# Designs tried in a protein design run: designed miniproteins, single chains. Part 3

Each design is a single chain, and the fold is of that chain. pLDDT is the mean over its residues in the fold that is shown.

## One batch from the design tools (miniprotein)

Design m75
Fold by ESMFold2-Fast:
Structure m75 (fold): chain A 107 residues (1-107)
Amino acid sequence: IYEILGLYDEAIKYYEEQIKKDPNNAQAWLNLGGVYLRKGEYEKAIEYYKKAIEIDPTNADAYLVLGNAYEKLGKYEEARKWYEKAIEIDPTNEFAKKRLEEVKKKL
């Protein structure tokens, strides 16, 4: 019944409301970036992911999704840097290791 674009608009509104209540909610910034990534708005996703990292620099997932956004833009050197940072923070993240291997093949 809900078109995927309508779901994205509701998700954006929800996370913007969370950020308005608590602008230090790193997870809300991360989730907002994820919605824009799914919309194909990669540069906007990068902006919100960088805000999440500014608030919580220890969240390995934030670096992982930032690397993914750069990879989608074809910016493989930047993607490599952020995947390496994700692995530095969480060495058990097999998904980040797999993405780093794939990005290195394109460099």
Scores: mean pLDDT 84

Design m76
Fold by ESMFold2-Fast:
Structure m76 (fold): chain A 60 residues (1-60)
Amino acid sequence: SKELSIEGGEYFKKLGDEYYAQGNNRLAAFYYRLAGQSYMNAGLYDEANEAYDKADEAKK
């Protein structure tokens, strides 16, 4: 459902933020991509793009 996709996106974004803070950029990028996919499924394209941008930043 849309509600579960929003909740999943928020959850994965938090995990991405936590791993990024730990310096684990690989896992941060992985979870940010999952957040982006979840937001896309919910039709939240701005939030999805922000999550994908964070994933790209973590790869640098």
Scores: mean pLDDT 87

Design m77
Fold by ESMFold2-Fast:
Structure m77 (fold): chain A 69 residues (1-69)
Amino acid sequence: SEATRRELAELAARELGRRAGLTPEQVEEARRMMLAGESQRAIAERLGVPQSTISAALRAALEELNARR
């Protein structure tokens, strides 16, 4: 659902911020890009972080989301 997609994007962006030391503005930008369906590569290029870091953050966010259900 749209709500689940928004929650995942928020959790993933927050996790990415912790892992990559992003500013609140960069975390919000990452959240918007994830919600818009941007590729991990596009997000990596935009924020200047490794694509592997984004992949790890998304995996951690999915695990957290599943644990909440």
Scores: mean pLDDT 83

Design m78
Fold by ESMFold2-Fast:
Structure m78 (fold): chain A 85 residues (1-85)
Amino acid sequence: MAAEQEAAARGLEAQAEAARRMAELARAAGRDAVAAALERAAELAREAARLFREGRVEEALALAAEADALVEAVLDEARAIGDAA
């Protein structure tokens, strides 16, 4: 459905921009591995947004899930560190 695909693509573009900003903050803090994971998540989210607009929904969902998994792994690490501090 064209409107839902466009909404999903816009959401993924916003997610990619947020991940890129988080990567910049992580790199400034010396967390290079975290920054690399967030940069990868941003790239995957942008590609998923393009695939949604092209109607390649199954491939877009797979890349979006991979991007989400990378972000969740970073947040889980941050929570574990915060809980230990």
Scores: mean pLDDT 80

Design m79
Fold by ESMFold2-Fast:
Structure m79 (fold): chain A 64 residues (1-64)
Amino acid sequence: DARERAAEAARRAAEAGDATAAGSAVWGLKQSGGDPELARRGWAAATAGDAEAAAEYGVLSARA
């Protein structure tokens, strides 16, 4: 499932402290049918350097 893979990629990026990778994974959720507003919030968190918040929004977007 593309949504679950994207959410897992964001989680792994957050564990590594990589906000850029987390943001890219969360951005992909918009294309994979995740909630676009939650994906946008996650990408905004990643842009601010908050990889953990980006991953949390990614998981919420995938399950919305």
Scores: mean pLDDT 80

Design m80
Fold by ESMFold2-Fast:
Structure m80 (fold): chain A 69 residues (1-69)
Amino acid sequence: MAKPSDAGLAASKEHLGLSDEELAAAKAAAEAGLGATPERSELLREIAEKLREIGDAFERGLKEGKPPE
């Protein structure tokens, strides 16, 4: 079964500043949410891809130091 590892959750806790209680709740929610349909997974992938494109374009603009004009 698809189940998040404790190491992965611990790393996320440090990066996101989550409490132990929030980490436990996130783990329980992830196990419940892993029953999601393939349709939801595909939709989230499409959204993530579009957001990545927008993020990359924004980051490139900042890197080039283009004037706001």
Scores: mean pLDDT 58

Design m81
Fold by ESMFold2-Fast:
Structure m81 (fold): chain A 70 residues (1-70)
Amino acid sequence: MDEKVEAIRRALEALGRPRVSREQVLEIAKQAGMSDEELEILREILETLGPEVSREQAVEAVRVALKLSQ
């Protein structure tokens, strides 16, 4: 689990942008190996935050989605 979070965090940092779109976060999370169920929960969390999120918000949303999928 920590490896997926760290991979997603590094991918988001590599974009070099202070904010990222919901679609970019979901694509990065999918490439990092999150399941379809985890991605569905992540999408719902990101929808409450709006169409764009900070890198910190994206990383936290991923952590919450992984916890809720268990």
Scores: mean pLDDT 81

Design m82
Fold by ESMFold2-Fast:
Structure m82 (fold): chain A 89 residues (1-89)
Amino acid sequence: SETVRLLRLAVERAREAVEAEDPLESEIHLSMAMLALSVAHRYGPEELRPLVERALEAAAKLLEAETEEEKREYLAKVEEAVAEAERAA
């Protein structure tokens, strides 16, 4: 489904954001991840909405994260919510 493709794109971009050494490059990747999640939230099935919301909340915390430990924690939460949404789809 298109929703699952958007969720996979969001995870890929969130991972790229955490791996990026340049803060600007990191923010661009994370902005793309959040855009994909927002589109999935708006147009995706209602059953996945709570899981997409969890991913969006985690992505927002990832944007605010200042330490590598926080970045890994919130990336894991994005990945977990998306994996759960893919299984539910």
Scores: mean pLDDT 86

Design m83
Fold by ESMFold2-Fast:
Parts: C-alpha cells; sequence; structure tokens
Structure m83 (fold): chain A 105 residues (1-105)
C-alpha cells in the first residue's frame, strides 16, 4: 500500500538523520527533517525537537525530553509503531527508538 511505502521511507529517512547526527552534520540533519516533513509533519516536528535538544545540550547521551504531544502525533506514533512491531507512547519515543535501532543495537 501507499502507507507501507510511506512508513518504509520514514524509517530510511530516520536512519539518514541518525547518520547526520553521528557526524555532527546539522545542515544534513535539517535537510533530512525537510524530507520527513514532506511525508509526515508530526514525525518531522518530533525529529526537529530531538535535533534541537542534541544541538543545545550534550552531543552524546542527551536524555529524552518528554514533550506533551498532540492527539494527531499520538495517532501517527501508534500507526507507525503497529507497522514496525514496536511499542511507543509518542512520536518522539518512536524516533528515538528508530535512531537507536539504526545504531546497530
Amino acid sequence: SSEKKKIEELVKLIGRLGDALSARDFAAAEEVIKEIGKIDKEVAKAAERMVKAVRGRDATGSKPVFTKESEEAKKTAKKLAEYLGIEVNGVEELVSSLLAMHRGR
């Protein structure tokens, strides 16, 4: 389905975001967030908040900042998590989990 392709592309883009963040390439990270935003605005907003947290704090091991997410963001997270076979409470936790998985663990 078109939705499965959308989810597969989001996972691929989150992987690219992880690579950019590991390289401390914030310009590349911003470009990846723009591409995510063309597919899903809620995932892009969560990714942008996570990049700002990394950029504004320790580059290594920044603790997840739990942002109060909208009902639209929660629906997006549940939908994506069901397709990926993971459990998350929001889009920020989804992005964090996918970034951790991309690091090969």
Scores: mean pLDDT 72

Design m84
Fold by ESMFold2-Fast:
Structure m84 (fold): chain A 74 residues (1-74)
Amino acid sequence: APLSLTQHRIVRAITRAMLEGDYDLARGILEAHRDWLSDELYQRLMGLIDNRDYDAAQALLAESEAAVAAARAA
């Protein structure tokens, strides 16, 4: 399923926390919003936080932005 606006906002918040070097906040955001995430997206986000992979977080954010834009255009 395409990423929802809510999922995009969560990915953006996590990516911002990672940009600021606050990985405790990034994990806190992930756990606080777990019910809004698919198992696949939750595992993907946990993996990039654990690996401190900001480049992968930026790529996922770009994917979520594109998905929201496509959903709004449809």
Scores: mean pLDDT 82

Design m85
Fold by ESMFold2-Fast:
Order: sequence, then C-alpha cells, then structure tokens
Structure m85 (fold): chain A 92 residues (1-92)
Amino acid sequence: SEEVLETFKKSLNTLNRSTLYLYIEKCKEEGNFETPQQLLVCVTQKYAKDNGIELTSKEEIVAATLLLSDKLYELGIITEKLSPETIKSALS
C-alpha cells in the first residue's frame, strides 16, 4: 500500500552507512547472492521487518527496494540507480 511505502521511505531517513553494512552482512550470512539486486531485496526485507514494516506483495517489495536504491545513490554507495525491471528479475 502507499501508506506502507511512505512509512518505509521515512524509516530510510535514519539509515546510515554503518546500519546499511550491518544489513548487508546479515544477508550475506544467510546466503550467496548471484546479483547485487538480490542482495538489495534481502536488505530491504530485513530492514523493513526490523522496523515493523510489512511488505506483503511483490509490487511493495520492488517499490521499497527502489526507495532503498535511491537512498544508497544519495549516500554515494552506488553510482547508478536500479530500475524496476532489474529488481523484478531478483524476485523471479
């Protein structure tokens, strides 16, 4: 829902590099990811869950991961923003 995504976007205002790297490490411990977008989907879902945000649909997961991608671009962690198509491929 739009309300869930707005709540997720607001939660990203407190996301810093150290918190991000903590979630990246948690995801890497859970499994080996073939692509960076699969890793970001994992980070998105764990971060949302820990902040009491339920992402219930594939569309919500894609949209939330795009919001995280935008935040990573803002923080200079990634040099190119992910597309919806790239993130959807991680959920196939």
Scores: mean pLDDT 82

Design m86
Fold by ESMFold2-Fast:
Structure m86 (fold): chain A 60 residues (1-60)
Amino acid sequence: MMSKEELEERMEKLSIPEQVDLLAELALEWRRAGNDPRLRELVNLAAEILEKKLAEQEAA
């Protein structure tokens, strides 16, 4: 599993559809792992980055 820093760096380099795909994968892993707090933090971080990217895209 990737670190928070690694996830943040990777997410910032991805397009919006790719960020959605990665968020979906992390959410599935979180669900399969029985609500692991570490995976929950990664899902939340990915969602926050995606939300910011979407807001920037709508402003552009």
Scores: mean pLDDT 78

Design m87
Fold by ESMFold2-Fast:
Structure m87 (fold): chain A 93 residues (1-93)
Amino acid sequence: MSREELVEELSERILKLIEEHPDASVEELYERIQEIVDEFRKENPELSDEELAAILQEALSRVLAEMRARGVPEERRRRVATAMALVAQDLLE
């Protein structure tokens, strides 16, 4: 897949997670997003941790834009952003 297709795929999976778990805490979102990223890594074993973190950061921007477009409350958007940022940070450690 192209980088753009990878960002779209990851964004779609994360948006579906948020839709299925609207009341999830930062901790729950962190665990679930980490599971998604781990599956994504298995599907794309050639990607480095740095590339995965970059893809996740681009996906974060798209997810937040889509959540804003859907009228998702700021508090929920902040929880999602925090969880995604923590997962990206862990990939770079």
Scores: mean pLDDT 84

Design m88
Fold by ESMFold2-Fast:
Structure m88 (fold): chain A 55 residues (1-55)
Amino acid sequence: MVELSPAVVDALAPYLETHDATTREQMLAAARRLHAEGRLSEEEYAELLAWAEAW
């Protein structure tokens, strides 16, 4: 796992603690938004996508 900034971890925390299809989709939507805002690096975003695919 890539180390995320505390602000990113706080934003994604509700999604990171569960492993179901609905939460995965919500986490991906949040990650896409943070990436679009420039708060998430391309590497962090790619890691979250890969992690969510294994979910």
Scores: mean pLDDT 69

Design m89
Fold by ESMFold2-Fast:
Structure m89 (fold): chain A 63 residues (1-63)
Amino acid sequence: MEEIEKIIKELAEKLNIPEQVVKDTLDFLGIKTVEEVKKFAESALKAIENGRQLVDELRAAAA
């Protein structure tokens, strides 16, 4: 299987969005290489993890 397809599937699962939306987003941004897709995926996952930490901190402050 192409590495790009695997990354798209993993990102779609983690973001809870359809694979087609991930593909359309990458196409819109002009991201076509495996390296660019990996960088995008890493950035998106870090943003989610940072957002999750912020939510956890807000919940702790509200308790």
Scores: mean pLDDT 73

Design m90
Fold by ESMFold2-Fast:
Structure m90 (fold): chain A 133 residues (1-133)
Amino acid sequence: LYSLDLAERYEKQGKKQEAAEGYLNVGDFYLGQGKYDEAIELYKKALELDPNSPYAARAYLNIGRAYLKQGKYDEAIKWYEKALELNPNSARAYYNLGLAYKKQGKVEEAEKWFQKALDINPNYKKAKEALKE
């Protein structure tokens, strides 16, 4: 893909931040297409190039989302926990962590994390809906 080629060219030029952002954007595209393994590889590549990037929390979150979509709930939880280490105020990450626990049948743990998402963002509609079900 042309966008992937551009990210690779930035990497070859030593432009690690631009390369990481490029790989992250292509990973988002593959995630949107349901190409979860390819998305995970690109997000991991972005993190290798710039592990302290302002985009790192987003990459961890999206790796978790890809694993969740594949039914790999333990992996999804680990990557959401990494996202929360970088951004502990992410209502979205807490909601996704709750969703992963719910998919494992761990309802009490799921409700705890949905509540944490609401504590951070009281208007988080998906977390409110998850607690009503």
Scores: mean pLDDT 86

Design m91
Fold by ESMFold2-Fast:
Structure m91 (fold): chain A 62 residues (1-62)
Amino acid sequence: APPARSSEQIVEIVKERARELAKEDRERALQVLEDMREHFRREGDEKSAEELEKLIEEIKKE
């Protein structure tokens, strides 16, 4: 059976989806990433939140 999806796997899926969305609607992609970052912060998963923050900053600089 496939292993249970970890937070790291979820973050990678979100990052891939957001990168695709950013090509069409950058503002919407940033909003989705900010919502997910806040979700992980509320759960106490600072590592996942920091990964999403890094992508947010990369998209903002492009």
Scores: mean pLDDT 77

Design m93
Fold by ESMFold2-Fast:
Structure m93 (fold): chain A 55 residues (1-55)
Amino acid sequence: KEDEEEIKKKAELYVKNHSIEEIEEDIKIAESLGELNEAMKLLVEKIKELLEKKK
C-alpha cells in the first residue's frame, strides 16, 4: 500500500506539472509499448483518472 501511495503521489505530481496535451501524448506512447509491468500500468491508470478531473 505504501508503493500504491507512492505511485499515486508520482501521478499527482506528474499531472500538476504537465499540460493536458502532454499527458495525453505520454499516455498514448506508454500504451503503444504493448507491455507494461504492474507498477507502470497502475501509474498510467492513476494519471488517466487525474487527467479526467483536470479537464
Scores: mean pLDDT 76

Design m94
Fold by ESMFold2-Fast:
Structure m94 (fold): chain A 70 residues (1-70)
Amino acid sequence: MDPEDVERGRKLFEERMASTATPAGGGGLPALAGRPSLFAYLTDPAAFGGTFPALSEEEARAIVAYLETQ
């Protein structure tokens, strides 16, 4: 894994996703960590019933890299 992508993903997760990834509702994004569908969910949330704004491919990739380390 690229350590810079992991650090970037951590900051993006804390700034953009932590406020929306609440435990209420069954775990949200943390429940998808390490799954191929996580990247697709972050880049096209509407296709998976998500209500948050779609992330860029770069932002989604960084968050996936971070969550894979947890």
Scores: mean pLDDT 62

Design m95
Fold by ESMFold2-Fast:
Structure m95 (fold): chain A 79 residues (1-79)
Amino acid sequence: MTDRARELLSRAERLLEEGKRKFEEGNYDEALKLFTESERLAGEAALLASEAGDDDLFDRSIRVMQESKKNRDKILKKK
């Protein structure tokens, strides 16, 4: 399952970066959607990494999930 977890993490990382860019542009609705999807995919990657016993992949996935959640919460607090 490591290939699937890595694919999900890569996707989550891309969405997180796109979300940050949309946030900087003031496109809060698009940023919120991107951060929400990033959090979801990173959570799935973390679950798969945990089941595979890949601690490094799990830790990276949790970090992306937490950063996406933090950025989403910033938007919800401001808008």
Scores: mean pLDDT 84

Design m96
Fold by ESMFold2-Fast:
Structure m96 (fold): chain A 82 residues (1-82)
Amino acid sequence: METVKVPVAAYTLVDANGRPVATVLAIGETPEEAQKLADEAVAELQKRSPVPLRVAERIIGTLELPKELVEKRKYTVTDLRA
């Protein structure tokens, strides 16, 4: 599997009780772009959520990811309660 190092922003979202409900991983060409994409993804999730969501953790850095994921997706949301 071919991998590339890319700037990312990784956010953890919690419910009103502080329980993790989702993670957002955004990939950008710069750390600032990745953060902007992650913020946009959180806003879209909040519009569709029946419960208030809060960002508990923000991690901005560089990850080595499969090239296929980098080419196809601006961001990925993982539901931790599934």
Scores: mean pLDDT 75

Design m97
Fold by ESMFold2-Fast:
Structure m97 (fold): chain A 83 residues (1-83)
Amino acid sequence: GSLVERFKKEIEELEKKLEEAEKKGDIEKIKEILLELEELLGLVEIALAVARIEGDEEEAAEFEELIEEVEKLIKRAKELIEK
């Protein structure tokens, strides 16, 4: 699949793991997922920078949306740790 499709699958998997950890009250697991989300954010930001350099406006827009999705999950994970 495309890089966009691969990132979408990784985001979906991390979202499911975060939901399961929230249901269990597993703060340690939420912290691990937060680190994985922050690493993924860095990778998507690099992919966005490459797409912009190459002039791929469509793929750049898709990566921008993926960044917003990852940032929402990071915010959620941080809020769960603060409870």
Scores: mean pLDDT 88

Design m98
Fold by ESMFold2-Fast:
Structure m98 (fold): chain A 56 residues (1-56)
Amino acid sequence: MNRETLFNFVKSLGLSDEEAEEVVDRFFEEGKDLDPESEEAEQLLKRLINEALKKR
């Protein structure tokens, strides 16, 4: 998954531009050593999305 695809996906979940940018930045920073297809990468993405959604 590239940065643009992830940003568009996260925005499709109803996140703001700022929330989507933060999720994307943190995913690629914290997940740089993870296989993108791994359960760990999926869990990281879900966690970051949930953190952004906590403001709702």
Scores: mean pLDDT 76

Design m99
Fold by ESMFold2-Fast:
Structure m99 (fold): chain A 81 residues (1-81)
Amino acid sequence: SAEQAAAEGAVMAAVGAEIGRARAEGLTDPAAIRERLEAVVAEVLAAQEAALGKTLLDVAITVSRGADGTVVVRVDLTPRP
């Protein structure tokens, strides 16, 4: 739906912005980055869902360290029925 697409866009924009902030701060701990991403995503998604009175997405975030030491973020978005 258009609302699910908008929520997906808002979540991904929030994730990108928070990754940028964490990187600027020199934060490389995957657990700390995951906690920050989960917090901002939960806030953005809760606001969107509250405004519409319905659930929109399930969001799962995985943060790991790649072989080159780079932090790798995976975001899985599943539309709610």
Scores: mean pLDDT 81

Design m100
Fold by ESMFold2-Fast:
Structure m100 (fold): chain A 100 residues (1-100)
Amino acid sequence: AKVLTVDDLEDFASSIGVENYEKAKEIAQEVADNDELIKKNPELYPAVLMASLRVVAEKVGKKKISLRDLHTLFKLIYPDVKISLSTFSEFYRKAKELAK
Protein backbone atom coordinates (compact mmCIF):
# COMPACT_ATOMS: atom_id res chain seq x y z
CA ALA A 1 0.00 0.00 0.00
CA LYS A 2 2.91 2.39 0.74
CA VAL A 3 6.65 2.57 -0.05
CA LEU A 4 8.63 0.60 2.53
CA THR A 5 11.51 2.40 4.29
CA VAL A 6 14.05 1.80 7.09
CA ASP A 7 11.56 3.63 9.37
CA ASP A 8 9.08 0.76 8.85
CA LEU A 9 11.71 -1.71 10.09
CA GLU A 10 12.52 0.49 13.11
CA ASP A 11 8.79 0.82 13.94
CA PHE A 12 8.39 -2.97 13.63
CA ALA A 13 11.41 -3.67 15.88
CA SER A 14 10.27 -1.07 18.45
CA SER A 15 6.74 -2.54 18.52
CA ILE A 16 8.01 -5.94 19.75
CA GLY A 17 10.17 -4.48 22.55
CA VAL A 18 13.82 -4.93 23.59
CA GLU A 19 13.31 -8.30 25.37
CA ASN A 20 11.62 -9.81 22.30
CA TYR A 21 14.31 -8.31 20.03
CA GLU A 22 16.96 -10.09 22.15
CA LYS A 23 15.00 -13.36 21.78
CA ALA A 24 14.93 -12.82 17.99
CA LYS A 25 18.74 -12.31 17.98
CA GLU A 26 19.22 -15.56 19.94
CA ILE A 27 17.00 -17.46 17.47
CA ALA A 28 18.79 -15.88 14.47
CA GLN A 29 22.22 -16.82 15.89
CA GLU A 30 21.08 -20.45 16.44
CA VAL A 31 19.79 -20.63 12.83
CA ALA A 32 23.05 -19.11 11.53
CA ASP A 33 25.23 -21.49 13.60
CA ASN A 34 23.43 -24.52 12.07
CA ASP A 35 23.12 -23.34 8.43
CA GLU A 36 26.00 -23.94 6.00
CA LEU A 37 24.65 -21.33 3.53
CA ILE A 38 24.83 -18.59 6.19
CA LYS A 39 28.26 -19.80 7.43
CA LYS A 40 29.58 -19.37 3.86
CA ASN A 41 27.58 -16.16 3.27
CA PRO A 42 27.57 -14.15 6.55
CA GLU A 43 26.01 -11.19 4.67
CA LEU A 44 22.74 -13.21 4.88
CA TYR A 45 22.61 -12.87 8.70
CA PRO A 46 20.44 -9.69 8.64
CA ALA A 47 17.83 -11.63 6.61
CA VAL A 48 17.82 -14.40 9.27
CA LEU A 49 17.42 -11.72 11.96
CA MET A 50 14.47 -10.11 10.13
CA ALA A 51 12.79 -13.52 9.71
CA SER A 52 13.37 -14.26 13.43
CA LEU A 53 11.89 -10.86 14.38
CA ARG A 54 8.70 -11.76 12.48
CA VAL A 55 8.50 -15.15 14.27
CA VAL A 56 8.78 -13.45 17.70
CA ALA A 57 6.28 -10.71 16.72
CA GLU A 58 3.77 -13.39 15.62
CA LYS A 59 4.24 -15.39 18.85
CA VAL A 60 3.74 -12.35 21.15
CA GLY A 61 0.78 -10.95 19.15
CA LYS A 62 2.48 -7.66 18.19
CA LYS A 63 2.12 -5.89 14.82
CA LYS A 64 3.43 -8.13 12.02
CA ILE A 65 5.04 -7.15 8.75
CA SER A 66 4.59 -9.80 6.01
CA LEU A 67 7.49 -11.99 4.81
CA ARG A 68 7.12 -10.42 1.35
CA ASP A 69 7.35 -6.89 2.79
CA LEU A 70 10.35 -7.85 4.98
CA HIS A 71 12.07 -9.35 1.90
CA THR A 72 11.39 -6.12 -0.04
CA LEU A 73 12.74 -4.06 2.88
CA PHE A 74 15.83 -6.30 3.12
CA LYS A 75 16.57 -5.69 -0.59
CA LEU A 76 16.21 -1.92 -0.07
CA ILE A 77 18.64 -1.89 2.91
CA TYR A 78 21.08 -4.50 1.48
CA PRO A 79 20.79 -4.09 -2.33
CA ASP A 80 24.07 -5.97 -2.99
CA VAL A 81 22.97 -9.08 -1.05
CA LYS A 82 21.32 -11.73 -3.24
CA ILE A 83 18.48 -13.52 -1.46
CA SER A 84 15.27 -15.02 -2.87
CA LEU A 85 11.90 -14.89 -1.13
CA SER A 86 12.01 -18.72 -0.92
CA THR A 87 15.35 -18.62 0.97
CA PHE A 88 13.93 -15.90 3.25
CA SER A 89 10.86 -18.12 3.89
CA GLU A 90 13.17 -21.06 4.73
CA PHE A 91 14.94 -18.88 7.35
CA TYR A 92 11.50 -18.01 8.77
CA ARG A 93 10.56 -21.72 8.94
CA LYS A 94 13.80 -22.61 10.79
CA ALA A 95 13.36 -19.69 13.22
CA LYS A 96 9.74 -20.71 13.89
CA GLU A 97 10.83 -24.28 14.76
CA LEU A 98 13.38 -22.93 17.30
CA ALA A 99 10.84 -20.52 18.86
CA LYS A 100 8.33 -23.27 19.79
Scores: mean pLDDT 75

Design m101
Fold by ESMFold2-Fast:
Structure m101 (fold): chain A 86 residues (1-86)
Amino acid sequence: MKVVITFRNYSQAQKEELHKLAESYRSKGYDVTVEEDGDTITITIGNLTVEQEIGLVLRAIGLGLDGAEVKIEFDGDTTNITITFP
C-alpha cells in the first residue's frame, strides 16, 4: 500500500519535523520521497502494511484534532492525505 501526504501552511519547525518523519520511514526500509513545491511539502511512502497505513491515518486525524484541516481520500491501494496547518 502507498500513502501520499501533502502538507500546507507549515512553519519552519514543522518542516524540520516532516523531514525527520520522512527519514524515520526511510530508516525502516520504506520507499520514501519528499517533494517541496513553494509552500507545499508532499511525502510519498510506499511498501506499507495495512496496519502502518492505519497508523499514518490516525496521526493525520490527530493533527485535525489539534486544529489542522485534514482531508483523507482512499483510491485503491493509495491513501491521499492533505493536511493544512492553522
Scores: mean pLDDT 78

Design m102
Fold by ESMFold2-Fast:
Structure m102 (fold): chain A 78 residues (1-78)
Amino acid sequence: SLSTEEIVEGLLAHLEQLTAYVKSNKNVTKENLEKTIKQLEELKEYINNDPSVTEEQKEKIEKAIEELKKTLEEKIAA
């Protein structure tokens, strides 16, 4: 079974990989970018309401989500 710490580490690594992918990929549609932003907002709310996630872990996840959201918003604006 995965611990909460392992799940959080995996999520952070995944968010960083997605940010790199979005930055390098020219073929992402505006519709997919907007859907991803919505999914990230839902993930942020879910994590904020999870009592098993520490405040430090929540802050790290929220920061990674906001960095990915900014990258997605920049792609939409371009």
Scores: mean pLDDT 83

Design m103
Fold by ESMFold2-Fast:
Structure m103 (fold): chain A 55 residues (1-55)
Amino acid sequence: GAADEAADRAGARAATLGAETGAVDPEQSRKMALEAGGDEEIAERAGAGAARARA
């Protein structure tokens, strides 16, 4: 739903910030999503996104 899409955008933003700062690994993206106020689901999606970007 809309809330999940907002969560995905927050996770994607965290992953983008990680890439810009050089921290593109999945674990760092998860931490950034959590620091941005995301829950574990958002963090997991951010990590998955970073993993795909590295693949």
Scores: mean pLDDT 65

Design m104
Fold by ESMFold2-Fast:
Structure m104 (fold): chain A 74 residues (1-74)
Amino acid sequence: MGIDEEAVNEAMATMAVYTALLSNDAELAYEVGKKVAKIVPVEFAEEVALATAERLNAPKEVVDAFLKGLKEGQ
């Protein structure tokens, strides 16, 4: 099979979500959310973000900023 670009994009998006939520920076999370919305389905990114936020006990403001970026970036 050829290179699975969808799987690569999903892996990149997952790493971006981790970076954004670990940053404790709502502005960075918002910008990352907008960029992630361009490479994966918003529903996939939202599920990854919510699961990661729960695991990391990420601040609500950072999570909300990322989700806002996802909606505005699509």
Scores: mean pLDDT 81

Design m105
Fold by ESMFold2-Fast:
Structure m105 (fold): chain A 89 residues (1-89)
Amino acid sequence: AEELLNKGREAYEKGDYEKAIQYFEEAVKKAPNSEIAARAYLLLGEVYEKMGDKEKAKEWYEQAYRLYTLLYGEDSPLAKEAKERLEKV
């Protein structure tokens, strides 16, 4: 699953947003309800934000915030980062 996050990031950095989305969605499927899935949700939000899809970006940032809150609590740094991204989109 972590290898899929790395491949997704490489695709994103190259501007291949469709490939980045595929890798991040695969990472979620392989490791649901995990820190890897929460990171993938955050990265999906970033990809859609770069594509100008504000509605999709918000949906993924909300999923990241919910999962980070479940794993680490609302006051955790990662949950706060996801919430800030959600509020600024």
Scores: mean pLDDT 86

Design m106
Fold by ESMFold2-Fast:
Structure m106 (fold): chain A 59 residues (1-59)
Amino acid sequence: SSMMEKKIEEAKEELKKAMEKLKNAKTLEEIQQAIGDMLRAIGDIWQAALDAGKPPPKL
């Protein structure tokens, strides 16, 4: 559905932002936060794919 497509795009954008934060991270705390943000965004993509009836990405 169009709503699920939008949710997937939003989750991809969140992942992109988290990857940028990781690239610019200078401390262990910043690295840990960026990794956490990436994992959350991946989870959001996975959930949006399930909601859209698409297979979730494999680990």
Scores: mean pLDDT 77

Design m107
Fold by ESMFold2-Fast:
Structure m107 (fold): chain A 95 residues (1-95)
Amino acid sequence: SPGLDFLDRLRDMTRAMLSLSRDGVVRQADRLIDMARRGLDSGVVSRTLGDQLVGMGRDVRRAALDGRPVDQVRRLLRGVTFRLDVLRRRYRRRS
């Protein structure tokens, strides 16, 4: 489904951030926010899901910009990855 494909791509982008520098995390978070907004605009994701995805991307971006310890940023990224995995499994079960 378009929703499952969208979540799989976001999942891959979020996992990639675990290996990036702070500047890399900021750039990838901007890409994630952009992709989530495009998903909202195209109707691939619901308003509620899209707003949650944009919020998660903004939280990661802010943590990196605020100079939070790398371990705290990585914990936040793992939380986003976990949330995306849960959403992906729900879409798979409904598809």
Scores: mean pLDDT 78

Design m108
Fold by ESMFold2-Fast:
Structure m108 (fold): chain A 58 residues (1-58)
Amino acid sequence: SPPAPPPASPETQEVAREIGRKLREIGDQVEKYLKLRKELKGSGLSDEEIAKQAGLGG
């Protein structure tokens, strides 16, 4: 088997972990919005109102 790539520095690993965590949080909020948008499709609510229901409206 080929050798594994060299390990990232501890500092780089920590930054990557923090970025990954924040991206996951954003992804969770987007998923909530998309789920509500799908369920409320045809309800007469605007995308902005649905975003408020998902907690994205400010």
Scores: mean pLDDT 74

Design m109
Fold by ESMFold2-Fast:
Structure m109 (fold): chain A 89 residues (1-89)
Amino acid sequence: SLDDGDYEKTVKEAEEEIKKNPNNADAYIRLAQAYLKLGEFEKAVEYAKKAIEINPDNPEAYRILAQAYRKLGNEEEAKEWEKKADELS
């Protein structure tokens, strides 16, 4: 779909940013969000966790992680990460 093409472009752009700066937490957040929108929930979890490792104080990464876990059927884990996001907001 057109939406999928837009998110695939976001993936490529974020990957290029990460190649230039591997400690760019914002690029990992965009990558995780794009994978979440593409239905690649395991990849969304992976890259959201990477963003949290680089910057643990950004609530957006925790929200993406919670959404990805919920899509994977891990509702209890999703609630824990959403609570963490709310505490940082």
Scores: mean pLDDT 86

